# Ledger of designs, part 21: designed miniproteins, single chains, continued (5)

Each design is a single chain, and the fold is of that chain. pLDDT is the mean over its residues in the fold that is shown.

## One batch from the design tools (miniprotein)

Design m16704
Fold by ESMFold2-Fast:
Structure m16704 (fold): chain A 80 residues (1-80)
Amino acid sequence: SELEERKERIRELARRAIEEGDAAAEEEILRLLTPLAERIVELEKKELNEEEKKKLEEDKELVRVPLELQAEAARRLAAL
């Protein structure tokens, strides 16, 4: 699906940023996710219909991908 393709792209960018220190990958993540994060904040201020709720959850899934990978990287660093 389009959502899964977007999640995989973000996951690969986050992996490069976190594991390889790739500044260009970090910049691309911020470029892709900043508008989604802003939209999440605005949508959470109002009552949503079912389509808007689905879109909000999809945006949250995309933004969550780098946070989950960063938490995993932090656990690996703590094991060093």
Scores: mean pLDDT 77

Design m16705
Fold by ESMFold2-Fast:
Structure m16705 (fold): chain A 105 residues (1-105)
Amino acid sequence: SELDELLARHREEMDRIIEMLKKKDPNAVEEYRRMLEEYVAEVARLDLSKLGAEEVLFRVGVELLATIGELQVLLWQSKDEEVKKMAEEMIRLENETFRRIRELL
């Protein structure tokens, strides 16, 4: 489905950005912000008459929790203050993104 393709692309980009974070790439947070803005715009274009708003919100919520979980583990494991700050900002952006998506649906 359109939603399955969207979630798969989001997962691919998230994996790329987590690798940037692990390498301490200074662009990781801004790339993440850009990806999340594109994600909100794509969710806003979904045909909710075919997918259902509740199903979209549930599946987006599951992906959000998986992403937050990965970033939280990086926070717990890392001894690097820069990595921790970037992960904390990414968690904040992810929570804000879910709030925005919920308001769209």
Scores: mean pLDDT 83

Design m16706
Fold by ESMFold2-Fast:
Structure m16706 (fold): chain A 89 residues (1-89)
Amino acid sequence: SKLEEAKKLALETLEQLRELTADNPEMQALIDEAEEKIKKAKSVEELAKLFAEFIGKIAELALKHESPEKVAQINKILEEAMKKILEIL
């Protein structure tokens, strides 16, 4: 289903972010919260809204704790994932 495809994409994206931020426990906690909410999403629209919310939170946290190069990499990953989720809609 479209919902299962979107969930898989979102969860795979969050795992990539875990790898990039493995030394940042605050970011790991935020990703844990995002995974829980994404798994419970009942529509692609709900998932897209949740993902947009977490993009903002992740980007803000990255700006405080990560290098400019890593912030750019994280933002690119999030932007590409959101684009793909919106294509599934």
Scores: mean pLDDT 86

Design m16707
Fold by ESMFold2-Fast:
Structure m16707 (fold): chain A 92 residues (1-92)
Amino acid sequence: SAERDAAFAELVALAQRTQDRIGEVLHQARQEGASAAATRAALDAVLAAFRAEAQALIARIKDPAVKAELEALVASVEAQLRAFIAQSIASF
């Protein structure tokens, strides 16, 4: 549906922006010699911003089937981002 396609495009854009932010935090932290703890805190803030923006996107969906599908995808994306952060911090 048009609503599904638009919602997916917005989630893809949000995921891309979040990945870019994670990459920037990791790059800056490595350049500055930041601690794993400080880097984790910065990445947790990026993840919190992702959650807030994703919930705002979900809140405006009208079709309950599209909303349920988007909620499941947001949960999956968040889990992947958390795993990536954990793996990145382990190599720090």
Scores: mean pLDDT 88

Design m16708
Fold by ESMFold2-Fast:
Structure m16708 (fold): chain A 79 residues (1-79)
Amino acid sequence: SSLEEELRRLLEEMEELEREGVLAAAQGDTARLQAIQARMDEIAARIRELLEELGIPIPDDASRSEVFARAREYLEERE
């Protein structure tokens, strides 16, 4: 579905941002780290909306890492 395709794309973007974050941290690029964290928060919020639309239960107080973990688990269950 288009929702699952968007979910996969967002998770791929998140993984790329995690790699960029490691590089930015090694280079001491604080401004880039802040931008990466802000984008990851945006991705987490969108993933939460997609999971809700897909009928996947997620706690209202779920952390960003919990949202990402649940999304990864869902896609793994879908082959």
Scores: mean pLDDT 85

Design m16709
Fold by ESMFold2-Fast:
Structure m16709 (fold): chain A 89 residues (1-89)
Amino acid sequence: EKEEKLREEMRKLEEEAWEKLMEKLKKRKIKLSEEEMQAASDALRFMGELYLAKELGNEEEAAYYQELLDKLKTPVAQEAIKIFEEVVK
């Protein structure tokens, strides 16, 4: 199924983005709180779902995840979003 394959690809991108985020934080000696870790994880999940929805042409689902992302204001969540965008290229 096209959707299943795209979902698997998005999950791999989420994992790659998470690894890159953790590596950057480790190099800067930044320790995240549980709340910050959750925000970063949520940001990557929502980005993956957003990109999947866009690839499938599901505009309503894409709008839903974009709204969730717009509500994530923590610096680490914003950095996670940027890393995901770099990985998707």
Scores: mean pLDDT 83

Design m16710
Fold by ESMFold2-Fast:
Structure m16710 (fold): chain A 76 residues (1-76)
Amino acid sequence: SAEAEKALAAIHAYLKANGDAAEYERAKAWIETNLSPLEIIALYYRMKGEHEKAVELLSKAHGKTFTGEQAPLVPP
């Protein structure tokens, strides 16, 4: 989706600015392999500090309500 592509581009830019090349490649591969489009958008909002929006999107992606502890959007 267009929203997921935009979110993914912003996440990649952040990872490139804040990690070394090996860390960037591992994080990128993990995100692209393990996260759905809605989970990618949720990760973007979490990285911006919009935790409530991130949890809403995770709940939508999985069809259930998540608590903060049950919303694992942490790259390796």
Scores: mean pLDDT 67

Design m16711
Fold by ESMFold2-Fast:
Structure m16711 (fold): chain A 62 residues (1-62)
Amino acid sequence: SLREELREALLNGDYERAAELALQLSGGNGFKAAQIVIREGREVDRPGAGIEAAYIALKKGK
């Protein structure tokens, strides 16, 4: 699933991929995508990865 791929990207430090997957889940909404990666980052014990992906999501999102 997209959520499983997103968690894997965060665990691997692939912030760009995590942001892209979160944007797919949010329909391109940068703020919603940022909230998704911050939440998922906390759930997989990678809060810093979530924050890095959130910055990318905000920059690329609408």
Scores: mean pLDDT 87

Design m16712
Fold by ESMFold2-Fast:
Structure m16712 (fold): chain A 101 residues (1-101)
Amino acid sequence: SSTQELIKLIVVANIELVGADATLKISQTQVARDPSKRAQAVAEVQQAQAVIDDTITRLNNAKAQNPNAPADLKQTMDTVISKLTSMRDQLAAALAQFNAE
């Protein structure tokens, strides 16, 4: 059902969010300990950004395509989109810091 597909997408989005947070923290720690890891950290953060951007797009499209979805699922999707957007901003800030040095 469309409801089951929305629930699956929300679960996947939460997994991607946790993965991006881990990538951010690992990359920042690695660069702080060894500046030679900066290029690798930039590549890993850019990959995390691409995944987060795709996930935001998929959630927005799913929300638009399912106007009759239960209100609680729509609210959960909005909450997850907000968290992903915050993560995207954090990844962008880290990338800017890595590139400034």
Scores: mean pLDDT 91

Design m16713
Fold by ESMFold2-Fast:
Structure m16713 (fold): chain A 76 residues (1-76)
Amino acid sequence: DAVEKAVREARKLALEAGFSEDDAEAIGKLAGNVVKVPDDLFDESIRLSSGVIGSLPGSSPEFAREFERIVRESRK
């Protein structure tokens, strides 16, 4: 299941980056929601969600890029 994979991998990435359990769960849920977006809105949803993730306290451009990678790979 692409949604389950995106949630699990994004949550793991967030925990490894030092986010709290609550923040990691929220980041995982966001990844699962983005993966479900229709094809015509997918690139815009990636851009917007990566922007939000990159703006979070404790985030980095590297974290935002890995988040995008996880969502794109989970949708394949």
Scores: mean pLDDT 82

Design m16714
Fold by ESMFold2-Fast:
Structure m16714 (fold): chain A 71 residues (1-71)
Amino acid sequence: SVIGEILARDLPVAYRLLSAKGLSDEEIAAVVGEVKRLVDEGRYEEAKELLKSHGLSDEEAEQVIREIEAR
């Protein structure tokens, strides 16, 4: 998938962790887009809770948020 190739290149931590929880490439793209929107709005707690709702730990959710912020 072109989306999966872009995600694996640009957000390798998010892609690895979310795909390991069974999300499709399209689902991962939607989740990371929403996380970025929440972070840009200063809604860090909600961004973390969204990632945890998909099975990530607190530590994993924080890693994904840091990766998204670094772009």
Scores: mean pLDDT 87

Design m16715
Fold by ESMFold2-Fast:
Structure m16715 (fold): chain A 135 residues (1-135)
Amino acid sequence: MTALILPSKISEDTAKKIIKLAKEQGAQYALIEENTSDLVKKLAKEAGLEIVNVPDGDIEAVIEKAKELGIEKLLVPINLPFKPLLVVKLYEEGFQVTLLAESEEHLQTVLNMLSPDTAEKLKKLPVVLLEDLDK
């Protein structure tokens, strides 16, 4: 099973693009941080994703819910710099992690803000570019 992670403070425009991509990738669930806007939650529901609420920034809660639901693949937007540790931990727990970046430039900018060790771990993960949906 595949799930999308929707962090709080994600923009509506970015949320629309990642939700569309997640459905194309076969996502059934959206693991949504509790303080995510009602509009973004509505967009996920209208796309047919089952909503699972998780506490904001709680990596352990995300892992626990993903395991309970039998989720094997996680789609993770890299729009929030504090989420690199979440991505690394999900990968180390055995999940198939795919990164969602707005563009190659966005991906490189985020990687350049991370410690070299964290950036090297993230570079090993598959990436899908949201800009490719706007062709």
Scores: mean pLDDT 78

Design m16716
Fold by ESMFold2-Fast:
Structure m16716 (fold): chain A 97 residues (1-97)
Amino acid sequence: MKLVTVTLEAKSDLSEQEFLNLVESYLQKGAKRAAEEGLPEVLIVDIKVTKDEETGKHTVTIRMEAESEQTVRETLKLAIEESDIKIEVVSLEVRDA
């Protein structure tokens, strides 16, 4: 198992808490879609959202356990495709779990 830390950025007028709830819903939808497409399971460990007041960007840090980095990337792609907002993947860091 790999422990993967993903950093995402998005611009939104939502509060940190509202954006956290929205991201959680997109990740759940993405995970469901990934399962339907036969991808290995990704376990969401933690989600943290912070808002940069200078730039107006929300920074999302997600910790996940998965079989591989590729599994996380594919599940994230599906989650982002289910979103109604523009979300950018800034970084993805992989460690052995």
Scores: mean pLDDT 82

Design m16717
Fold by ESMFold2-Fast:
Structure m16717 (fold): chain A 127 residues (1-127)
Amino acid sequence: SLLAEAERLEQEAQDLSARSEKLRSLAEQLMSGISQEDADKVWQLYDDTLRRLSSGTASEKRDPKGKEDKLKALADAQKQIDDMSGGAHTAGQLMLEAALLDNRAQELRNRSRELRRRYLEALLRRQ
């Protein structure tokens, strides 16, 4: 059923969010050993990457430009990480992976909400 599929997607999103939280916690531990300037750059990389990945609508996901913009966001993030060294480089990699997991979790939650909405609409249309 639509409701069962929605619940499955919500459980997958919860697992991805938990994995992201673990990666961010590891990155924060590494960031305690680097300069505040480098730590700020790692957090900015996470925020910017997540924002750029999350900016698309369902229609934009089918648009070639929207997909190209997301791939560019990942390439830009990786380039910033490649310019980092030591603990900042490792923290940057963890935070990039966390941003990808958080974006995927949000997509699954959005799909779950859409399926729940469709289930309720179908129920109302049969009455």
Scores: mean pLDDT 85

Design m16718
Fold by ESMFold2-Fast:
Structure m16718 (fold): chain A 93 residues (1-93)
Amino acid sequence: KEEAIKKIEEALELVHKAAEVASIEQEASLTTLGIYLSVIARYLSKMSKEEAIEEIEKAIEFIRKLLPSTNKESQELLEKAIEKLEEARKILE
């Protein structure tokens, strides 16, 4: 679980970087995503394996919905964040 938390924290850093380079219109959505990832990382150790995987999958879906509305630099960072979240999911399998 510690390795999975580390991957979620790496995804969170990428989301924060995406927010810094995002337009003002996208910043609110990226801030919300950052809060969500922070909550998952904080509570992951108390979740069942199934709950943890479900929350990670929801986070990936949230990012995928944001991608079309973000600028190119934010898209690249968010795609890397998805990669980190998929790594976290595989660790928990």
Scores: mean pLDDT 82

Design m16719
Fold by ESMFold2-Fast:
Structure m16719 (fold): chain A 65 residues (1-65)
Amino acid sequence: MSESLKAAREVAEKLLAMIDEDTLEVKGKEVYFRSGGLSQAERDAKIAEAKAKAAALGYKFVELG
């Protein structure tokens, strides 16, 4: 519980630092990614990065677009 919340905060901070807050949303143990206003090439790069980070931290990555 407490340890998981600390991990979630760290995950959110690291992922959001690389991806705009509007394109990445963290809810509990899930990471939601949406294209927002990104170009196709930028989106692909951000998705790959976010997916890798979420997986490394044991979070469920959900790609919405």
Scores: mean pLDDT 64

Design m16720
Fold by ESMFold2-Fast:
Structure m16720 (fold): chain A 75 residues (1-75)
Amino acid sequence: MSQSIQSLRSIRSASSSLLSGLQRIGASDSLIQQAQNVLSQSQQLIDQGGGSQSQIDQLGQQVRQLTDQLSSLGL
């Protein structure tokens, strides 16, 4: 339970940073919406008291994909 919540809080923090980064570089509305969706989903799972490992892994993968896209666009 506590470990799941900590993972979700980490994902939420990363998603918030990504959203801020994407907005600063003027990324597409699609990418901004994807970052907002991950942020919203991680917060919802925290409010529910946690999520499954599969849900956490999927959100973490989405954060990584968005990070890679932000890095590519920042060039």
Scores: mean pLDDT 81

Design m16721
Fold by ESMFold2-Fast:
Structure m16721 (fold): chain A 94 residues (1-94)
Amino acid sequence: SPIEMYEKAKKLFDEGKYEEAAKTYRELVDKYPFSEFAPEALYNMALAYEKLGKFDEALRWYERLVYAYPNSPYREEALKRIEDIIKKYPESKR
């Protein structure tokens, strides 16, 4: 279920297991793209990539959130993260 995958990914994130958290969030989005958890999973997946210093990957997933879930409450937060990453790590933009 999407909530079980969300809780598993969040626990992995909270434990600092960012690669495993990102993978589990990705599985949630792929299996349940219409779930209420999907935009939050994309946001947290991108945040996990930021924690890993993988800013190219973080940008990719924040941009997907903005594009695919335009009415999500996470859209504004994703836009702010995109702006911050581009300003600090210009090489991370496409």
Scores: mean pLDDT 85

Design m16722
Fold by ESMFold2-Fast:
Structure m16722 (fold): chain A 74 residues (1-74)
Amino acid sequence: SAQAQADALRAGLERIAEKYREWVEKAKKEGFTQEQLDKLRQAVLRAVRDLLDGAPFDEVMEKLEKEVEKIFKE
C-alpha cells in the first residue's frame, strides 16, 4: 500500500540520519576538517535523494557505507 511505502521511506530516512550522527561523531574524534565533513554530508544527501527517488533501502545503504568507508580511509 501507499502507506506501507511511506512508512518504509520514513524508517529508511531515520536510519540514515542515525548513521550520519554516528559518522559525524567518529569524524570529530578522527580530527576531520570542515571540508572532509562536507564530503560526508554530501554522500548522505545523495543517499537521501536515492531513497526519495524510490531506490531500495538495502542498495542505498550498501552504496552509502562504501562511500563513507572510502572517505574515512582517505
Scores: mean pLDDT 86

Design m16723
Fold by ESMFold2-Fast:
Structure m16723 (fold): chain A 96 residues (1-96)
Amino acid sequence: DSELDKKFLERMEKLAAEGKVTLDEVIKAYAELFGIPEEEMKKLTDSEKARLAALAGIFRGESIEEIVDRLQKEFGIPKEKARRMVEALRKRLEEL
């Protein structure tokens, strides 16, 4: 849903302006906007958490290499896969 995606982007930009972009805040914003129960948020896979962590890094103004290194260390994602994930997310955000 492009309208929900735009609302999520607005919330992320507000959090970034306040210096409050953490994985927990991104997860909370996503759950609130998409109406996801707290029980379902506990069931997020490492891959889903990694995507939200990558988004948090992008909104903090981290470089692709900084985000990739962190995703590998925190979630065990191979650097090549993490890089493709971050690049795809950045491209999507630029098109919004």
Scores: mean pLDDT 78

Design m16724
Fold by ESMFold2-Fast:
Structure m16724 (fold): chain A 85 residues (1-85)
Amino acid sequence: SSDEERAKELIGEAMRILSLNRHKIPSDVLKQIQDELRKALQALEDKDYQGAIEHLRKARELLYSSDNPVAKLIGDILDEAIKAL
């Protein structure tokens, strides 16, 4: 659906910004965020929208706890992805 495609686009943008700024986030937290985003994309492929939302919420929580303006921006992008679903 268009909503699923919009969510995938936003997740892709979040992953792009995260990759460009990976050195600004602790490596263990970065790995957890990347794992949650990968699981969210897999859930969308499986049409498990609730599972996708739960993984996106987990990634957003990790980003918001980082007290970093870039992490906050990525978290806001994931919030928009959740709203699209």
Scores: mean pLDDT 87

Design m16725
Fold by ESMFold2-Fast:
Structure m16725 (fold): chain A 82 residues (1-82)
Amino acid sequence: AKVLSVSIRFVSETEVEITADIQMADGSVHTYRKVSRIDSTAEPEWYKDGEPHTPSQEELEALRNSPLAREAEREGLRALLA
């Protein structure tokens, strides 16, 4: 799997949305969305093409190994701490 793009958006002061376009091994491209609350211990909510989704190990590893995803996560942390 290959991450093609990542964007970050602050939905509120306590809610962060990360959107990523990921190309899977079969060549298909899907839009993934992760919604996280900084004021909650709840697990992040995941979506694939607008539908609730539980990310696979391949999808999680693609995001962990993506420089684009790592940069977006760091930007999110900096903005939340500013």
Scores: mean pLDDT 75

Design m16726
Fold by ESMFold2-Fast:
Structure m16726 (fold): chain A 74 residues (1-74)
Amino acid sequence: SMTDELVEKVKEEIEKEFKENPDYSDEEMERVALQVAFDAIRAAEKAGYVLSDEEIKRIFEAAAETVKKLIEEK
């Protein structure tokens, strides 16, 4: 589904950002992860996809889970 593709894209983009920016603080990592999720949602909606509140929540939860894991691995 489009939501599954967005979840995967958000996870990959967060991992890429932190690999390229290893000096980010935990707070900066959390902020960047949230921004990646917002950007992905906006891009999908601009492309004509309609996301439900539950799908948006799932995308943000995936971003939060990914950043938490990466902070714990730091």
Scores: mean pLDDT 84

Design m16727
Fold by ESMFold2-Fast:
Order: sequence, then C-alpha cells, then structure tokens
Structure m16727 (fold): chain A 88 residues (1-88)
Amino acid sequence: ALEEAEELYKEAVAALEAGDYAKAREAIEKLQDLVIKEALKKPGVEGVALALEAIGLRREALAAIDAGDTAAARAALERMVALVRELA
C-alpha cells in the first residue's frame, strides 16, 4: 500500500511539473481510492475519519490545480501519502 501510494505521488508530481493536469488528476483520484481502501480496513470511527480526510485532501489538491497552485497541490499529495503511512 505505501509503495503504491509513493508511486502514485511520483506520477502526480511528474504530471504537475509537465503541466499534464489530466494525468495529475487521475493519479490524485487513484491515491484517494487507495487511502480510502486502507482506511476502511480499520474498524470504528478512526478508519472513517481517515477516509474523510483523504476525500478532503483530494478536493484540496484538485482545487489547487484549478487555481494553478502546484505547491499547494503537492502539499495535499504529501499529506495523502502520510495517511497511507499511518495505515501501514
């Protein structure tokens, strides 16, 4: 899970640097799905809270891309990878 998250992060960052926002959005969506999948393996409210945080971070990353703020998009992606580290 963490290795897959780090690979998706690299894809998203490379796409952002290349100005390929369609590819960046695809990688962000896949990273969100991975975090939710891992979060929902935890029973109780903790897993749900982490899944909701992943949804929020996806929205934040996509909004940053729409605003042309690649630094904010990267920061949101780094936080999504950190959630997978917590879940590992």
Scores: mean pLDDT 81

Design m16728
Fold by ESMFold2-Fast:
Structure m16728 (fold): chain A 68 residues (1-68)
Amino acid sequence: LSPEELETLRRLEAKLQAGETITPAELAVALAVIKRIPDPEERELGLRQLAAAAVRAGVPRATVERLL
């Protein structure tokens, strides 16, 4: 992953941990980056953690399931 992609993920993670609302556009960017992780196990873990954090931040579960 590029340094810019890693910074984007860290900023989104901080937002989700703070319980801030994320937009569908921000979720899509995080998904695109995670899908480019070469290790299948790490990619799967990243997707699950993003989904769980997004639901906790108030994104509807149905929206998260549709995007993932």
Scores: mean pLDDT 72

Design m16729
Fold by ESMFold2-Fast:
Structure m16729 (fold): chain A 63 residues (1-63)
Amino acid sequence: TLELTAEVDGLTVTVRREGDRVTVTITGDGSAEQRAQAERMGDVAVELLRLQARAAREAAAAA
């Protein structure tokens, strides 16, 4: 299990990966613009976690 947390001016973005499942949770108070920024950050984190998972699988297969 891997978890990433980031703060965006009153909002907390938590991205959790369990196997191939990735969940994004946004909590706290913020403007619509701050929430949109937090959601974009979550989307980027999801893609990075997918790339990391693929690289880890390839490394494990090679070892």
Scores: mean pLDDT 74

Design m16730
Fold by ESMFold2-Fast:
Structure m16730 (fold): chain A 96 residues (1-96)
Amino acid sequence: VLEIIKKIQEKIKSLPEDELYEEMDKLVLKFIEKKKEVSKEEVERLEKTINALIEGKEIDPSTFLEDLRKLLELAKEAEASKLAEIIEEGIEEYEK
């Protein structure tokens, strides 16, 4: 899990800082919307997941793949296209 987190982190860090902030702002707004529709615990877990990817921190491997898939769907809904592409590539590498 940590190796995949580091690969995703490197790809996120390769984005220009302004583009990363724009992508994160879109995702954060989507989290706020989803907290009204879904479990607050689920959204908070996804928030921890994206922060762990940015920081390169280890997270619970038992939920990692499921949380990545849910985060990918939220990024797509938020039109955070660059972040969505990075997450999708990370999922593909993890499933190898």
Scores: mean pLDDT 76

Design m16731
Fold by ESMFold2-Fast:
Structure m16731 (fold): chain A 70 residues (1-70)
Amino acid sequence: GLEEIEKMREEAKKAYEEAKTKSRVEAEQQMLDTLKKVMMAGGKMPDEYGEEFSKLAKEVVKKYNEIKAE
């Protein structure tokens, strides 16, 4: 539900903050792993939460790209 999306969003924020303190290779891997977890969870989400999940997925992709670009 929405609570699961919010929990994943907080986990993604923590992963991003931790990634910024690591080497580029480790940071990219952590964000990629975070993105994979979010995408896997999305396949099990009810359609009624699809928009909120889409927002979370886009945010994680943006953070991953920022880490990759440094």
Scores: mean pLDDT 77

Design m16732
Fold by ESMFold2-Fast:
Structure m16732 (fold): chain A 66 residues (1-66)
Amino acid sequence: SVEEAQLLRKTKQGLDDILLTSADYEEFREKAEELFNDAKKKLSPSLVKELEQYVEEQYRIFETRL
């Protein structure tokens, strides 16, 4: 749905923002987990899978910065 697509987009933008603003891995993990869990409850299984892949990529990017 349009609403699910908008939520996915906003969640991805939120993940991008916390990737840039988090001081350390613990803060990033905590905030990313919170955003993911909130969105997961409102998204279809296929969009949850897409979001999971995006979160994994964000963690990988963050780890390369450490």
Scores: mean pLDDT 83

Design m16733
Fold by ESMFold2-Fast:
Structure m16733 (fold): chain A 90 residues (1-90)
Amino acid sequence: SLKEEAEEAKKAAEEYKKQGNELMAKLYENVSKALEEASEGNIEGAFENLEKASETVKEIMVSKGMPEEKAEEKAKELFEEAKKWIEEQV
């Protein structure tokens, strides 16, 4: 369920935070919030948190040496796929 997936994402965020991996922690925290909002029927709130997650994905990719233009393109693709998946779950 969306609620169980949100709880798993929150647990992942806490684990990354303990490891000092702030970007991964931020990513999973935003994913958890998006899934929680979707589980409550708040699709607008889910999409807002997915957008924040997408921006963090771009930051992670750039930090790993991906050109900014390519990181932005891939982050937008993942955001659109995640939006579609959320719409199919609700």
Scores: mean pLDDT 86

Design m16734
Fold by ESMFold2-Fast:
Structure m16734 (fold): chain A 72 residues (1-72)
Amino acid sequence: MDKELEELFKKDEVRAIIAQVRKEAEKNGLSREEIIDRLVQRLKEKGLLPNATREIAEKLLELADKYQEEVK
């Protein structure tokens, strides 16, 4: 599961969606649960994860946090 999530995160489309949702969260003061929900919906809409779950979205956010720490 972890390798599949990392592989999914490496897709430019997935990272773009995560970045966009985070930017919306900052602008609108969204909670982490609201961020996760929006991420699930956008991933489904783009066909990247037709059955995307909140758990997958939460783990993708964790990977994004780790990536930002690595890059600054």
Scores: mean pLDDT 73

Design m16735
Fold by ESMFold2-Fast:
Structure m16735 (fold): chain A 107 residues (1-107)
Amino acid sequence: MVEEALKYAVKAAEYMKKGDVEKALEYLGKALKLLEVPEEEIERILELVRKAAEGDAAAWSELARLMAEYARQGERGQLIAGVIGMVLAGIANRLGISAAELADMQL
């Protein structure tokens, strides 16, 4: 299951880089379901990812906050944080966000 979730996360990030947001959200949803994230939380994360992909800095900040919270919840939480982080990296690549701009958005 963990390996399959990671494969779906990689596909989500790849589709996000290519600008195929709908396929990216499909694969992200599949990854989060395998990591046993509640359906309500998955829907919230997918909506935030859609907004962040459109350049919504508030949605990006909320995703970064959720990633940090999950990272503190042990092994499963760290995997969820990693999945979210991979998709955020895909969004940054798609939007042409520099390392300096990314650091400013995480503050």
Scores: mean pLDDT 80

Design m16736
Fold by ESMFold2-Fast:
Structure m16736 (fold): chain A 65 residues (1-65)
Amino acid sequence: MKVSKEVALRLLAVAAEIEGLLKGEVKDGTFVLTKLDGDPARIAEEVERLEELAKEAGMKLEVVD
């Protein structure tokens, strides 16, 4: 079932943080994802999912190390 894209983005970011993959933060209307010291392949997969979801939600997304 389709949930709010913003809520889905936040929930997926929290799940990725629990797995030690990404940390999500909203700064000046931009959703900032910080890469954590986890599996690089898993991090890349979650970044791709969150980028697509942010684009659909009309949010700017930035990925940092």
Scores: mean pLDDT 76

Design m16737
Fold by ESMFold2-Fast:
Structure m16737 (fold): chain A 88 residues (1-88)
Amino acid sequence: SNDEIAVEATRDILLAYRYLKNGQWDKAKEYLERAIEKIKKLNSDANPVALQNALKVAERTLEIARQQGKDDLAKLVEEAIKLYKEVL
């Protein structure tokens, strides 16, 4: 379901955030790419509260990627944020 996909995408971003904080760049990239594929499957009927919470997590993830100078990972987070905003 759309709600199940939204929950899974948020989980993948949370995992990417944790891997980023731990310096595990390859795993952070893997989970960001997985999240992007799931977000692409979301439609406009997605729960707006769940999407807003996911955006907050993605925005914190972006700040950390930028602070660490991980431009490639920052671009993936920016793509996820863009896709969430397109569903909202």
Scores: mean pLDDT 83

